Designed miniproteins, single chains, continued (4). Designs and how they scored, part 49

Each design is a single chain, and the fold is of that chain. pLDDT is the mean over its residues in the fold that is shown.

## One batch from the design tools (miniprotein)

Design m13690
Fold by ESMFold2-Fast:
Structure m13690 (fold): chain A 114 residues (1-114)
Amino acid sequence: MTIEEIREKLRKELAEHEAEASEEAIKIARAFIGDPNEEDQKAAYIDLLIALEAAELRKKGASDEEIKKAIEKLREELEKKSTEELRKLLDEKTGDSSMSLLERWLKLEEEGRA
């Protein structure tokens, strides 16, 4: 999944949640807005952390192949962590633990890091 696909997915889920959401859209929206189940929350944190690292590597001039290898390694490491550890890592990367996952993603998008 590319950064652009993750970004489009987030925008679609927000729009569907606001109008008339499918059950899947509601589950994804809950993962970003709060009160998700542990699996959805963990997946959302991993995807956002991967998107952050990919964006930073791209800004540093890394090739698509280097980004792909870094993402694969990072995903394996993140999947071994607990949801709480992933949340703390995300808080450190975004600099504000008071922000919701959605607010953090929007801030990163505005900064061109998403």
Scores: mean pLDDT 62

Design m13691
Fold by ESMFold2-Fast:
Order: structure tokens, then C-alpha cells, then sequence
Structure m13691 (fold): chain A 99 residues (1-99)
């Protein structure tokens, strides 16, 4: 899977995680965050961006901890930060490919 494909798939999983948070299904939300985190870390690795990989691991850990504590507002905050980072990475990949 290309970095672009990994990032697009990760964004889909993060959007699903937010939907499950809104439904109160914290277990499924955790599974979706874990899937997104794995895809984002692999994309960061392929891009040679250890800084991104470190930040993704930190944000996903905080999101999962908040979900386990049923702190849905905090969980959504960290999921939104992961979405922002994923979109920033996707724009960098698209710019480098089109340059």
C-alpha cells in the first residue's frame, strides 16, 4: 500500500472512530483508532518521518486512554488531532508527487 493509500484508509478509520464515540460504543471506537494508528505509523515510516510516527503513537495512546475512561470529549479531541495530522501528511505526499 502506498503512503497516500495508507493515509486515506487511516482517515476513514478515524472518521468511523468518531461515529462510534458519538454512539457510546467505546470498544469499537478503540479498534478503529488502533487500525488508524497502525496505518499512520506505517505511512510515517515509508515517508522517513519518525517525528510523525512518534506524535501518532502519543496521540493514539491518549485517545485510547480517554475512550477506556469513557471521557468521550477528550477522546474526540485527540482523534481530531490525529485527523489533522493525517490530512497534513496526505497534503505533503500529494505536493511532493505533483512537484
Amino acid sequence: MSPEELLEEAIRHLEKAKEYVDKGDFKTAIEEVEKASNLLVEAARQLGREDYAKKIRELSGKAIEALKNKDFDTAKKYIDEMLKLAREMLEEVRREREA
Scores: mean pLDDT 86

Design m13692
Fold by ESMFold2-Fast:
Structure m13692 (fold): chain A 85 residues (1-85)
Amino acid sequence: SAEDKRRKETRDRIIKDIEDLAKNGIPSSLTEQEYEDMVFAFLSALKSLKAPKDVIIKLLKLLLEADVSEEFKKRLEEYIREIES
């Protein structure tokens, strides 16, 4: 359906945005907290769009490879455990 296509296209865009955030690290225009809030907002949107758990876990693992704070990495690891349980 047109709705299913739109949902897939929106989901694919958000996945790309998260991948770009992980690849580029924290932009100079954002604080660590703003970056964290943006990442979790995108992850919440993916869950609302019924993204598979495996896709979300892969994105979380990609974010763990980014140049981000140890506190943020711990929050990502906790989120992975919550999704896997």
Scores: mean pLDDT 81

Design m13693
Fold by ESMFold2-Fast:
Structure m13693 (fold): chain A 93 residues (1-93)
Amino acid sequence: MEERLEKAIERIIDYAAELLGVSRETVRKALENPRELASQFTPEQREIIRKARELIRDLRLYAETHGLSDEQLDRLVDYYIEELKKLAEELKK
């Protein structure tokens, strides 16, 4: 389960990095210490990082409580990616 969960989290991080136009490593550092990297990001980028952090936390919680199958995990990640996409579109207006 842990390996699958890590891969799922990486998908969320990759998509956030794409939305922000930054490296995957930059997103990981921001997720670990958002305050320390806040000056490097716009208000809109900070909201995307904050949302990604919340989604990763929810994903870990669901995996721990529900014992998600690969299919369920993939569906949940797809849903979270769509939520990040919606937030990014909202922040453009």
Scores: mean pLDDT 79

Design m13694
Fold by ESMFold2-Fast:
Order: C-alpha cells, then sequence, then structure tokens
Structure m13694 (fold): chain A 92 residues (1-92)
C-alpha cells in the first residue's frame, strides 16, 4: 500500500510525505500525522492512497480517514474512490 500526502496553500502543492505500508492501520496513521502537520500550518491537505489491487481496501481507508478527520475537527472537502485508489481532500 502507498500513502502520499500533499499540502495545498495559495496555489502551492507540496509533498509532505510518501510512505509504503503493509496495513490500512499504518496507512491511516501516516495520513493522520500529515493531517495534524497541515492543520498546524493552516494548509488544505490532499491524501492519496493506493492499495495493491483492492477496491475494498481503498474504500475502507477513505471511510476511516473521513471519521478520523471529523474527530480532529477538519472539514472533508472531497472524497473519491476509483479502483484501488482513494483521494481525500481536507481543510482546516
Amino acid sequence: MKVSSYAERDGRRELLREVETSTIEDALAEATMAALEAREAGWALVIQFESETSREDAEEFARKLVEQAARMGLQVVEVEVSGNKATVRLAP
């Protein structure tokens, strides 16, 4: 599995981290750390997740990240699941 996190601020898109993981829980932890970092900086965040082949994993990642973002007081701007990939956009 791969998680890529990008900060968006005033037309700038910066890669914060890109990590390969073996579990959805590890992927969610990486996404959560990026979300905390972006929230502290006041940036919107785009998180992209890619499983090896599983649409179900991508859907579970998106669902769990949306729940986590809500608990952190972040706004969920966009959620897209396409095949084995999920994209979630968050704002402070």
Scores: mean pLDDT 82

Design m13695
Fold by ESMFold2-Fast:
Structure m13695 (fold): chain A 69 residues (1-69)
Amino acid sequence: LSEEQKKEIEKLLEELYKKGIIDEKELNGAKSAIDNNDLVAVLAFAKEAEKRGAPKELIEKIRKLVLSS
């Protein structure tokens, strides 16, 4: 992931946190996965957020950014 892609994914994860879909521990874990380029872990966080009723548009944006790397 580029630095710009990492920042964009982090913003989307922070929106999920603000909506109460993920907690602080999950947000920090997802940020750590992004920093380590652990794309499998990032996609797993997106899938979990989707199961919890996250807006499909936000999840799709995360997936597109991860899969474009």
Scores: mean pLDDT 82

Design m13696
Fold by ESMFold2-Fast:
Structure m13696 (fold): chain A 95 residues (1-95)
Amino acid sequence: MMNRPKKDIVEEIAATLKDPKLQKALLAFVSDKYREAMKAAIEKNKSAQTLKERKEIHDEELKKYGLGFLNEVPGEKLAGAVLRAVALEIEPRFA
């Protein structure tokens, strides 16, 4: 529900890309947690009765594993880029 200017999103993505240490630390931090969260989300999604609940389960599992901040970072572009980079590292077939 936080609304951020497009410029903030771009600057945060640029900052992540400019600093190899920050990029690597962020990727390492979310990599393990994301892997566990994705396993839990996939398992719970099998029990979901509707496709709408499937998305909510995915988001809730991210929060449960301490990755809720990915939904709170400025805009969807930063979160999407980080999640995609992590997904490609964990499961290359998502490329």
Scores: mean pLDDT 58

Design m13697
Fold by ESMFold2-Fast:
Structure m13697 (fold): chain A 91 residues (1-91)
Amino acid sequence: MDINDPLFQAEVEATLYLMQAAIHKQIAERLLKQGKIEEAIEHYRKAIEALKKGIEVLEPFRDDPRAAALIEALEEQIKELEEKIKELEEL
């Protein structure tokens, strides 16, 4: 695609936020294995914030099926992480 395409730029930026979220999720999982629950929750929250930023950059393009599919995937990941935080806070 043309690198000047606004949707392509948004998809690239969203991908970087998705990578940031994945890194925070991996750090949180390692912290949980060490019994560091509070620190793990902090990293899960940082992952959620990164995913929300990904949605923000894609939102203007929601009517495009590619952007809509990516937004849906990001929203599902946020839900999973919010459920995980809730589970950990109930310990």
Scores: mean pLDDT 86

Design m13698
Fold by ESMFold2-Fast:
Structure m13698 (fold): chain A 65 residues (1-65)
Amino acid sequence: MRERLDAVLEELERLGREATDPKVIALIQGVLHVAQVMRDVYPENEATLEIAERLLEAARAAVAA
């Protein structure tokens, strides 16, 4: 679980670095912050990974738009 969650966070950080639109960057930073807090507070909860994966999907959709 920890390695999968870390991989999701790494991908979010990569998307944030590659994004050029300030609004998209702000969205990704917000999503990354929420995912990092969930990892730190609930690292062993399977729902944390599921929520982080949904947030990653939203970030990818924002970058693709």
Scores: mean pLDDT 76

Design m13699
Fold by ESMFold2-Fast:
Structure m13699 (fold): chain A 60 residues (1-60)
Amino acid sequence: MTKEEFIAELERRLAAAKSVQQAQAILGEFYLEAAKNFSGKDFQEIAEHGRALLARFKAA
């Protein structure tokens, strides 16, 4: 899986989340998976994107 594919799947799953708590759980799951498959800069980019998505979800 590429970084771009991973981010796209994260976006898809977060779009299906019904609560902030569920969105946080999904994000946590993806962080654990990202830590195993990506390192350094790529992990940082995924983490920043995930934070932006969660902030957007909370604002909705």
Scores: mean pLDDT 79

Design m13700
Fold by ESMFold2-Fast:
Structure m13700 (fold): chain A 96 residues (1-96)
Amino acid sequence: SSAESLKKFLEELKKKNPKAAEAFLQYMKLQQQMAAQAQKNGGTVDDATLQQYAQQMLALGQQIYDNAKDTDPKMAELGKFIAQQSQQVLAELAAK
C-alpha cells in the first residue's frame, strides 16, 4: 500500500538522517491537514490559515535543508524547494 511504502521510505530516511526524516514527516502531516481543510472549503483555505501553514512549512523546509545539506543532496534540494515555495506564498499574502 502507499502507506506501507511511505513508512518504509521514512524508516530508510531515518537511518540516513533522523533529523531530516523527522522534519519531513512533520511536513507530510501538515500537508495532509491543509488538504483536509481545503476539501472542507471547496478546494481552498482562507489567507490566515494559509499563512499559518506556510510559516510552519517554511520552518520545516529549512530544517530538512540544514540537516541534509552535507550528507544527502537530494533531500537538501527538497528542503530548499519547500522553504522557497513557502516564502513565495508568504510574500504573495503580504502583498494583498
Scores: mean pLDDT 84

Design m13701
Fold by ESMFold2-Fast:
Structure m13701 (fold): chain A 67 residues (1-67)
Amino acid sequence: SHMKEKALQELRSIARKAFENIKDEETLKKFADELSKYSREILNAKTEEEMQKAVENAKKVAEKYIS
């Protein structure tokens, strides 16, 4: 699904920006684990709405690490 590819690409973009701002390995691993959950949610999503919700939740988590 093209929509899943776009959602995953957006998730990777969010991850990249957050990883640039995380300085300690322990926090990086914790954040990566949280992102893996959203990646699975996108892959298992049946609707575009479910995919977008997973991306939005990932953005909220990333905001805690970015600023």
Scores: mean pLDDT 79

Design m13702
Fold by ESMFold2-Fast:
Parts: C-alpha cells; structure tokens; sequence
Structure m13702 (fold): chain A 99 residues (1-99)
C-alpha cells in the first residue's frame, strides 16, 4: 500500500509540476525545461512509463492550472488555490493506490 501510494503521489506531483511550468512560462519556454528534467529523472531511476503517465497528468491538469493563474489576482490567492490543488492530488493518489 505505501509503495503504491508513494509511486502514484510521485507521478501526480511530477505531472502537476510540468503543468505549472507550462502555465507559468508558456509551452515553448516550458518544453525544453521539461525535457531536460525528464532526462535527469530517467537517470535517477524513473521509468519511461512513469514519465509518460506524468505527461498525461500534466495535459489533464493544464487547463485547471491555467485557470488558477489567470483568475488569481494576488500571490495569497494563487497560493491558496495551489494548496487546494495539492490536497486534491493527495486524495487522488490515495484512491489510485487502493486499486
């Protein structure tokens, strides 16, 4: 159970971070940073399958994260909405680990 939870948490947070980079910097500036990060993660023991799953998570989360950035008018509001997203990802990781 704990190993499955850690794996799902790791993948979901990685995907969220990829989406955050694209939302903040735009696709063209984020892409080389994400590709460089993926190469480093492969060297650290991530599998190609885990990275592909993280990319799918990033595509799923990107519209929601873009909406958070577009609609947040202060750093406090942005941080609060990102905290709520973190809580949702933690819940999702637990649900996926139970499968």
Amino acid sequence: MEEALERKRRILYLGANFALLEAKLGKEKAKPLIEEAKKALLEEGFSEEELEEAERVAEELLPKIKEIFENSKSDEELNEKLRELHEELERRARELAEE
Scores: mean pLDDT 80

Design m13703
Fold by ESMFold2-Fast:
Structure m13703 (fold): chain A 77 residues (1-77)
Amino acid sequence: MLSKEEKLELLSKYDLSEELKEFLASLPWSKEYLEEVVPLIELIEKNPSVTEEEVEYFLNKLPLSEEEKEKLKKLLL
């Protein structure tokens, strides 16, 4: 499993807010899963036209607790 520091280094390649990087680095996700999912999160954060319903639909596909989903939704919207 990657350390938080290794996850933050991986996330440094993406154009994400610092708060979003810190949150994603705290999740127990593999390197492979981060590399699959983070590009989609970056597209959502960069898209000013994304709706709350579209964000919720995306988040419901992720292995997150309800508390983690709420926090990520607040960071993306």
Scores: mean pLDDT 80

Design m13704
Fold by ESMFold2-Fast:
Structure m13704 (fold): chain A 82 residues (1-82)
Amino acid sequence: SSREQLEKLLSTLSPVERKIARFLVTAGPDAEYSAAELAKALHLSQSTVSRALKGLEKRGLVERNKETGKYSLGPILKKLYE
């Protein structure tokens, strides 16, 4: 099931990466957040969030809007809403 696939994928992530991925999944496929906005929402340092976002982007789990610098759900996770 999509839920089992999500849980298996999240289990491969670090605790910080998992926290960010769950936050963005809950926010939905159209939501965009900067590293600073995510850091504030998750009570983490911006440097911690920025490192985790780079890891998630490399895996296709988040994507960065180059014009705004904001992050949204990547193609792999967007498929859960299709």
Scores: mean pLDDT 83

Design m13705
Fold by ESMFold2-Fast:
Structure m13705 (fold): chain A 55 residues (1-55)
Amino acid sequence: SAENRAKLEEGLAKSKAALAAATTPAAIRVAQHEIERLEAALKDPELGEEIVASM
């Protein structure tokens, strides 16, 4: 849905900002994993609904 897509895109923007601000290897890995998860959710509507339901 458009609402779910907006939430996923907001989460992705925040995760990309976190990656840009990350200064430690651990913070970089966490941000990269979240970006990967949210990008997968944007490509798969069923996965996207599941992820949004947990937000």
Scores: mean pLDDT 82

Design m13706
Fold by ESMFold2-Fast:
Structure m13706 (fold): chain A 119 residues (1-119)
Amino acid sequence: MKEKVIEEAKRLVVLYGSALVLKAIELGATEALLAQKSVAEQLRLAGEIVGETKLGKLLAKLAELLEKIGELVRAGEEVPEELIKELEKLVEEVKKETSEELRERAKRVEEEMARALAE
Protein backbone atom coordinates (compact mmCIF):
# COMPACT_ATOMS: atom_id res chain seq x y z
CA MET A 1 0.00 0.00 0.00
CA LYS A 2 2.79 2.49 0.88
CA GLU A 3 4.35 1.94 -2.58
CA LYS A 4 1.15 3.07 -4.37
CA VAL A 5 0.98 6.38 -2.45
CA ILE A 6 4.70 7.01 -3.10
CA GLU A 7 4.27 6.32 -6.84
CA GLU A 8 1.21 8.62 -7.03
CA ALA A 9 3.18 11.37 -5.22
CA LYS A 10 6.13 10.93 -7.64
CA ARG A 11 3.75 11.14 -10.62
CA LEU A 12 2.24 14.41 -9.35
CA VAL A 13 5.67 16.02 -8.71
CA VAL A 14 6.99 14.98 -12.14
CA LEU A 15 3.89 15.92 -14.17
CA TYR A 16 2.65 19.06 -12.36
CA GLY A 17 6.11 20.16 -11.21
CA SER A 18 7.38 19.99 -14.81
CA ALA A 19 4.26 21.82 -16.07
CA LEU A 20 4.80 24.60 -13.49
CA VAL A 21 8.56 24.94 -14.21
CA LEU A 22 8.04 24.92 -18.00
CA LYS A 23 5.41 27.68 -17.71
CA ALA A 24 7.83 29.76 -15.58
CA ILE A 25 10.56 29.23 -18.24
CA GLU A 26 8.10 30.50 -20.91
CA LEU A 27 7.71 33.64 -18.74
CA GLY A 28 11.51 34.25 -18.87
CA ALA A 29 12.56 32.72 -15.53
CA THR A 30 15.11 30.14 -16.84
CA GLU A 31 18.23 31.64 -15.20
CA ALA A 32 16.46 32.24 -11.84
CA LEU A 33 15.16 28.63 -11.81
CA LEU A 34 18.60 27.17 -12.68
CA ALA A 35 20.15 29.19 -9.81
CA GLN A 36 18.00 27.30 -7.25
CA LYS A 37 19.82 24.67 -5.14
CA SER A 38 16.99 22.11 -4.99
CA VAL A 39 13.93 20.89 -6.89
CA ALA A 40 11.76 22.08 -3.98
CA GLU A 41 13.18 25.64 -4.23
CA GLN A 42 12.64 25.58 -8.04
CA LEU A 43 8.99 24.52 -7.52
CA ARG A 44 8.35 27.29 -4.96
CA LEU A 45 9.90 29.93 -7.26
CA ALA A 46 8.03 28.60 -10.34
CA GLY A 47 4.75 28.77 -8.40
CA GLU A 48 5.41 32.42 -7.45
CA ILE A 49 6.35 33.38 -11.04
CA VAL A 50 3.26 31.78 -12.65
CA GLY A 51 0.78 32.93 -9.96
CA GLU A 52 0.32 29.38 -8.54
CA THR A 53 2.04 30.05 -5.18
CA LYS A 54 -0.06 27.55 -3.17
CA LEU A 55 0.44 24.73 -5.71
CA GLY A 56 4.17 25.48 -5.93
CA LYS A 57 4.52 25.23 -2.12
CA LEU A 58 2.52 21.97 -2.01
CA LEU A 59 4.60 20.37 -4.80
CA ALA A 60 7.81 21.52 -3.07
CA LYS A 61 6.72 19.89 0.24
CA LEU A 62 5.78 16.73 -1.68
CA ALA A 63 9.23 16.66 -3.37
CA GLU A 64 10.97 17.16 0.02
CA LEU A 65 8.97 14.30 1.61
CA LEU A 66 9.71 12.00 -1.35
CA GLU A 67 13.44 12.74 -0.96
CA LYS A 68 13.32 11.90 2.79
CA ILE A 69 11.43 8.66 2.07
CA GLY A 70 13.94 7.77 -0.68
CA GLU A 71 16.84 8.27 1.76
CA LEU A 72 15.19 5.96 4.35
CA VAL A 73 14.48 3.27 1.71
CA ARG A 74 18.08 3.43 0.41
CA ALA A 75 19.38 3.13 4.01
CA GLY A 76 17.18 0.04 4.57
CA GLU A 77 15.17 1.85 7.26
CA GLU A 78 11.40 1.71 7.83
CA VAL A 79 9.39 4.67 6.53
CA PRO A 80 7.44 6.16 9.49
CA GLU A 81 3.63 6.09 9.16
CA GLU A 82 3.60 9.85 9.87
CA LEU A 83 5.51 10.51 6.61
CA ILE A 84 3.07 8.32 4.63
CA LYS A 85 0.08 10.18 6.15
CA GLU A 86 1.71 13.52 5.27
CA LEU A 87 2.24 12.25 1.67
CA GLU A 88 -1.45 11.21 1.43
CA LYS A 89 -2.54 14.65 2.69
CA LEU A 90 -0.26 16.54 0.26
CA VAL A 91 -1.33 14.35 -2.70
CA GLU A 92 -4.99 15.19 -1.97
CA GLU A 93 -4.22 18.94 -1.59
CA VAL A 94 -2.22 19.03 -4.87
CA LYS A 95 -5.14 17.40 -6.74
CA LYS A 96 -7.50 20.14 -5.45
CA GLU A 97 -5.17 23.02 -6.47
CA THR A 98 -4.62 22.06 -10.15
CA SER A 99 -5.96 24.53 -12.76
CA GLU A 100 -7.28 23.44 -16.18
CA GLU A 101 -4.25 25.07 -17.88
CA LEU A 102 -1.81 23.13 -15.66
CA ARG A 103 -3.77 19.88 -16.21
CA GLU A 104 -3.35 20.41 -19.99
CA ARG A 105 0.39 21.14 -19.55
CA ALA A 106 0.76 18.04 -17.32
CA LYS A 107 -0.89 15.95 -20.08
CA ARG A 108 1.79 17.14 -22.54
CA VAL A 109 4.54 16.20 -20.05
CA GLU A 110 2.92 12.73 -19.65
CA GLU A 111 2.85 12.28 -23.47
CA GLU A 112 6.54 13.25 -23.78
CA MET A 113 7.49 10.86 -20.94
CA ALA A 114 5.50 8.02 -22.56
CA ARG A 115 7.34 8.69 -25.85
CA ALA A 116 10.75 8.64 -24.11
CA LEU A 117 9.93 5.36 -22.30
CA ALA A 118 8.75 3.75 -25.59
CA GLU A 119 12.19 4.29 -27.17
Scores: mean pLDDT 82

Design m13707
Fold by ESMFold2-Fast:
Structure m13707 (fold): chain A 60 residues (1-60)
Amino acid sequence: SNQDNIDQLRQQSQQILDDFRRRSSTLTPQQRRQVTSQANGQIATISRQSVDYRRNLGQI
């Protein structure tokens, strides 16, 4: 169901954030800025996909 897809996207978001936090301690300031930008982009994409799944609920 679309709800199951949304739940999986939430788990992926959490894993991305947890991985970022672990890695950020080993990064230079320049690398940290790049990784932060990439992580924010991935989270934004997941958020948009979650909204799309919600809009499609009940339409099959």
Scores: mean pLDDT 72

Design m13708
Fold by ESMFold2-Fast:
Structure m13708 (fold): chain A 66 residues (1-66)
Amino acid sequence: DEEKKRLLEEARRLIMESASYSVEGIHYYVLSISTGSEEYRKEGEKYNEKANELDKKAQELLEKAK
């Protein structure tokens, strides 16, 4: 069960990191709306993409821990 614990801890780290990227993505999205800046929109999309990739990896680890 030590292996299960390690998988859950790694998944938790990835989920927290994904949440951080998602929050940054929202921040840039709000900036893009308020300023009309295409650059902020693209930056927000980049952060959302990273968040989704981390979330998928976390889901994979959670399935292994079951």
Scores: mean pLDDT 86

Design m13709
Fold by ESMFold2-Fast:
Structure m13709 (fold): chain A 65 residues (1-65)
Amino acid sequence: AAPAPTVYTATLTVKPGEKITLKAREDANGTVGSEAEGEGSQGIATLTDTAGKRELKVEVKKVPP
């Protein structure tokens, strides 16, 4: 049976009106295994590797004035 994806979580704080781009890589013993990217300004961005076995979920928070 296929294993369930491994989920990683991070939180970022963004200034009002700012856009972000998120990139992630998976390393196996120092070797790059896969790369994924996402984009967000506020909310949640999800990055998935090429094999679909890893996920990174990032919560983006906006700093109020």
Scores: mean pLDDT 52

Design m13710
Fold by ESMFold2-Fast:
Structure m13710 (fold): chain A 80 residues (1-80)
Amino acid sequence: KEAVEKIVAGLEELIEEVKKNPEISIDEIIKRLEEIVSKAPLLSPEVAEKLFNLLLKISEAKNIEEAIKLLEELIEELKE
């Protein structure tokens, strides 16, 4: 649970940063998610799979609003 809380906090911080910096690119969001994903296998394999799927979906996102929506959807899923 503590590992999931840290991941959720990281994702919430990323959303706030994206909202404050509308010039942020999808590539920069992907880079930050890659850092979270790289640490996830040490925390939980199930959460790592969800983060990897999020990374793939964001790589296909057409705009920042879609990327934010995908991040928010994962946070809700992780909170259950």
Scores: mean pLDDT 76

Design m13711
Fold by ESMFold2-Fast:
Structure m13711 (fold): chain A 70 residues (1-70)
Amino acid sequence: SAAKIKEIREQQRKQVDAWLARNNIKLTAAQEEELNRLIDEYAEAVYKGDRDRAYAVQAKINQLLHELSR
């Protein structure tokens, strides 16, 4: 359901926001758009039980966050 996908998305975004706050990182509009796109893809993959897709998208999120910490 849309509600369950929203729940997964919000939980993932909360974890990412906590990490950004701890590192004093402010996102550009382009970075915010890319992050939201990846989190949406992650939530859909988790909801559908597509583990391979979920792992691939999580890796992309982690890579984006790693690049922001430089």
Scores: mean pLDDT 86

Design m13712
Fold by ESMFold2-Fast:
Structure m13712 (fold): chain A 65 residues (1-65)
Amino acid sequence: SAAARRATVARALERVVREADGADARWLMQTAVEAGDPEAAFRRALAEASPALRALLREAYQREV
């Protein structure tokens, strides 16, 4: 369901915020606030984040499914 996907993405984002370095964590938190939606934030981060942050996002998502 859409709600289940949103919950999975939200958990992945929370995990990455805890594991990323301070600059990447702050950028991701700001991106999430601006997007207002976990799926939109996740999509934007996969497109625009640093390579290291994008790798963490992909790994975190796979661990949550």
Scores: mean pLDDT 83

Design m13713
Fold by ESMFold2-Fast:
Structure m13713 (fold): chain A 70 residues (1-70)
Amino acid sequence: MLPKEHVEILEEAVKEVLPKAEELRDHPDPKAAMEELYEEALKIVDEKDPEFAKELLELREKAEAEARAA
């Protein structure tokens, strides 16, 4: 399980990004909108905890590698 500090940072990032997610509901490309939201959330995490942001990027990289291997 993630440490409480990391959970708190994620909750703050989600809270900051939620209004933008609602605005992007009418975006012509949902995938591009989701990528933009992810990058915005990652920016917020990086500002609060750069080490945690790096861990999230590493997890994404592993998920991408696994998806390509399947």
Scores: mean pLDDT 74

Design m13714
Fold by ESMFold2-Fast:
Structure m13714 (fold): chain A 89 residues (1-89)
Amino acid sequence: SHEDLRRLTLKMFRLTVEVSGMFFLMNRAKKNGITPQMYQEFQTLYSQAMDLAAEILADPVATPEEKARVQQLVAEVDQMKAEMDAMAA
């Protein structure tokens, strides 16, 4: 439905915003050093992004091209998570 398409579009937009926030936070941690607060904030964003990605990938309205884009974002987010984990260790 048109409502389902709107919901999907909003989820994709939210995912993009979350990924951008994680990029900025990771770059701040690389420049200034990681703090426990930064790490906790990143973990919260990571969990939210992964939940949104799972919902989009399970959505029957999402096109194969949109799903491929989301899978690429998941790979980028997982790489950022690995870098944040390494800095926090």
Scores: mean pLDDT 90

Design m13715
Fold by ESMFold2-Fast:
Structure m13715 (fold): chain A 88 residues (1-88)
Amino acid sequence: IDKLISEATSDAIRTAVEAYRAGLREAAKHMIEAAKDFISKKDLENAVKHLEEAVRIAERAGHQDVVDLMRRTLEKAKEALEAVKKAQ
């Protein structure tokens, strides 16, 4: 579980950098908030919601490459959340 959360955190930070380079500053902020939620390990559901909003912003802007990176990060985040739920 800790390894999955660490990987999701690293992916969120890397994707935030790419979003900033693409000019998607609000989406990048949502990616950073998701990374903070992963580091705290308290708000994984909130992290998923931040990632969903980042994807929505990038989709509206038409940056498909950034959307694809964000969706990959979102799927990893959902896997981490389900792993935490299954661990009871």
Scores: mean pLDDT 77

Design m13716
Fold by ESMFold2-Fast:
Structure m13716 (fold): chain A 100 residues (1-100)
Amino acid sequence: TDIDPKVLQLASKIFNSYGQARRYLSQKDFKSAALYIRQFTDYAVELAELAGDEETREKIRELGDKAIEYAENKDSYGALSYLTEFLGYADRAVEKAVEK
């Protein structure tokens, strides 16, 4: 089936911004980390909307907001915990969007 080019573009943006957020968390640059977490959360929400997966969309927003909260509080472990769960839901959104 045809893969929507917008799906591939959003997936690329999500995983690129996720990588940047992880890098900044490892450097304890929490301000930059929070910025990239916000960016990939917004892209992942858009992707879940394209997939028609309301439950995954809501969970992505919740986990992204929590990761930002922990990053802003300079808690790398807390932020990373939420990002790990976030990645699972982001992967689900990509898979559903590709399969429709």
Scores: mean pLDDT 86

Design m13717
Fold by ESMFold2-Fast:
Structure m13717 (fold): chain A 58 residues (1-58)
Amino acid sequence: YEELSRYQLRLLAEREIARRSVETGKTFSKAELEKAAGEVTPGQGSLGVVQAIQTYLM
């Protein structure tokens, strides 16, 4: 999987969380969204972001 810039990873995480929230009907706090999006390191890439989001959905 390709490594993305930190800014792009945060943007993708925020969009994916919003999309998943609509899909599953689950609600997230602002703190949970920021934690999932903001704490992803470039080394983890998009896969790390997706996995973090899925954890917050469960």
Scores: mean pLDDT 56

Design m13718
Fold by ESMFold2-Fast:
Structure m13718 (fold): chain A 111 residues (1-111)
Amino acid sequence: SRRAQEEVREATEELISAVRALSSSEDRTALLLAAGDALTDVARRTGLPVLRQAAEYMFAAATAAALGNVDLAEDYVRKAGEAVQKAPPEVALEAARAVREAVAAGRAAID
């Protein structure tokens, strides 16, 4: 679905922009872990290996951010988005929504 692809791309770019707007590696890592946990929840509920792969990429992004490598973190976030796009459209939309909700909650917790 074109809509699912657009929603996943938008969620991916929103997360990258949010991570880049933060000045601390701890805050960047917290947002990426929240996104990874959201993808893990969708993977567990759907049983889809591609969502588990997306979560693994997101946790790799969190590790890169913790080590101060923001460029590598962005690369892994893009790979997570690409993996989500391989899911059925309804699941891809659910995953994009779950990530957006988790990131919004994480940003609120940072103050």
Scores: mean pLDDT 89

Design m13719
Fold by ESMFold2-Fast:
Structure m13719 (fold): chain A 89 residues (1-89)
Amino acid sequence: TPLDKLVDKWDELMEEAKKTLPPSLYLQLDMLYGTFLIYIAVVKRTKDKTPEEVIDHIIAQLEKEKEQNPELSEFLEKLIKVAEEIKKE
């Protein structure tokens, strides 16, 4: 599904973040990522037929997180770009 492809691509970015970011920033990003994974798991069970709406909501939340956590903005932008690419499929 589009949401499964999103998670697979995001897992690759998180492995890159783990190698690139200081451990404290990686931990913050990983905690945020866990929150989105919980959201995706919940909406897949309740509204599995609306992946585009799920992705739109995720992009909006990531944009807010970029404003609140500027130190993470580069990786949050990469997560947003992947979500936008999956939405176009």
Scores: mean pLDDT 80

Design m13720
Fold by ESMFold2-Fast:
Structure m13720 (fold): chain A 65 residues (1-65)
Amino acid sequence: MIEEETSVSEETKEAFKAGDYESMARLARENRHHSMDVLMMAVTILALKNEGREEEAARLRELFD
């Protein structure tokens, strides 16, 4: 259950700012019980697809799966 946290982890935020999608996918996988990290990964995949960056979106999905 969430503990009054609606924000992604600091590590996931740092990886996102660095464009380190591999670390984002790893963190979402390791923290699969932390819904915000998983959601951030899913939103990032969707955003990449919407921007035409399909290769990066597919890679991020692969790293998570």
Scores: mean pLDDT 70

Design m13721
Fold by ESMFold2-Fast:
Structure m13721 (fold): chain A 74 residues (1-74)
Amino acid sequence: DEARERRLVEALRAGAAALRANSSPEELAAMREIAATSVGRLPELREQAERAGTEEARAALAEAERLAAVLREI
C-alpha cells in the first residue's frame, strides 16, 4: 500500500525534525553516526534483493531506500 508507506515516511520525517529541534549537538552527532551506518548497508541490501529476484525483496529494498532518505535528514 503506497499510501501507507508514504504516511510512514512522513511520520519518520516529522520525527527526524523533532529530534533535530530537541537534541543537543552531541546527541545529534551520535544519531547521525548511527544513521550513516544504517545507510552504508544499503548497497549490500540492493545486491541481496537483485540476487533474490522476488517481489518481496524488491519491496523491502524500496522501503529501505525510503527510510535511508529520511535518515539522511537527521
Scores: mean pLDDT 74

Design m13722
Fold by ESMFold2-Fast:
Structure m13722 (fold): chain A 74 residues (1-74)
Amino acid sequence: STVDRLTEIIAPYASALARPETTRFVAEMIVAAGLEDVSKEEVREALARAGVPEEQLEPLAEAILAEIRRIKAE
């Protein structure tokens, strides 16, 4: 599933996602995996599954989506 693929990409970096370079790197990996059309809900579910705390889910999902959109827009 899309959420399973996102979780596999996110999980190794979950503890470092507060760093902008980590968020950007994760977004680049998501795009490279062909997952550039993911929804906010799918990213939030993957973050939760990767162990990201509830209070960080929305801001981190928004940050990852913003980076994906930036990469896609060129």
Scores: mean pLDDT 85

Design m13723
Fold by ESMFold2-Fast:
Structure m13723 (fold): chain A 64 residues (1-64)
Amino acid sequence: MAEKLKKEGEKAFAAGDYKKAAELYLEAYKIEPNSEIAANAYRSAKLAGDEELKKKIMKLAKEA
């Protein structure tokens, strides 16, 4: 399950849809907490310029 979401996030990132990529990586992180997934989600949120999404990712990563 998480693997499919990671692949979809990677495709969204490659297409330049950073907000969608961040959301997909965040969903993957909720299923399978992993520091690499969290880092990819955060990077995508930074590139999207979405401060709320960045804070949400940081909060979830700290609780793991």
Scores: mean pLDDT 80

Design m13724
Fold by ESMFold2-Fast:
Structure m13724 (fold): chain A 75 residues (1-75)
Amino acid sequence: SHLEQLLAQIDEAVEKMDLDRAKEVIAEIVRTSSVAELRQFLVHLAQLYSERKSDPEKAELVAELIEYASRLVSS
């Protein structure tokens, strides 16, 4: 699905430490997604954070993305 492709792009941006690219993809997800897809996306970010706990720089990046997504969804 389109959402699955965007989630893969977030994963790649996090691995590359590309905060600007990750934020662009998140903005597209929030703009284009249904409520169910937004729920799936937020679960994906939570799982990504859990998987990156042992990598402090990537964990911090994912935490910033969670805050960014939360602000956009609440707007």
Scores: mean pLDDT 86

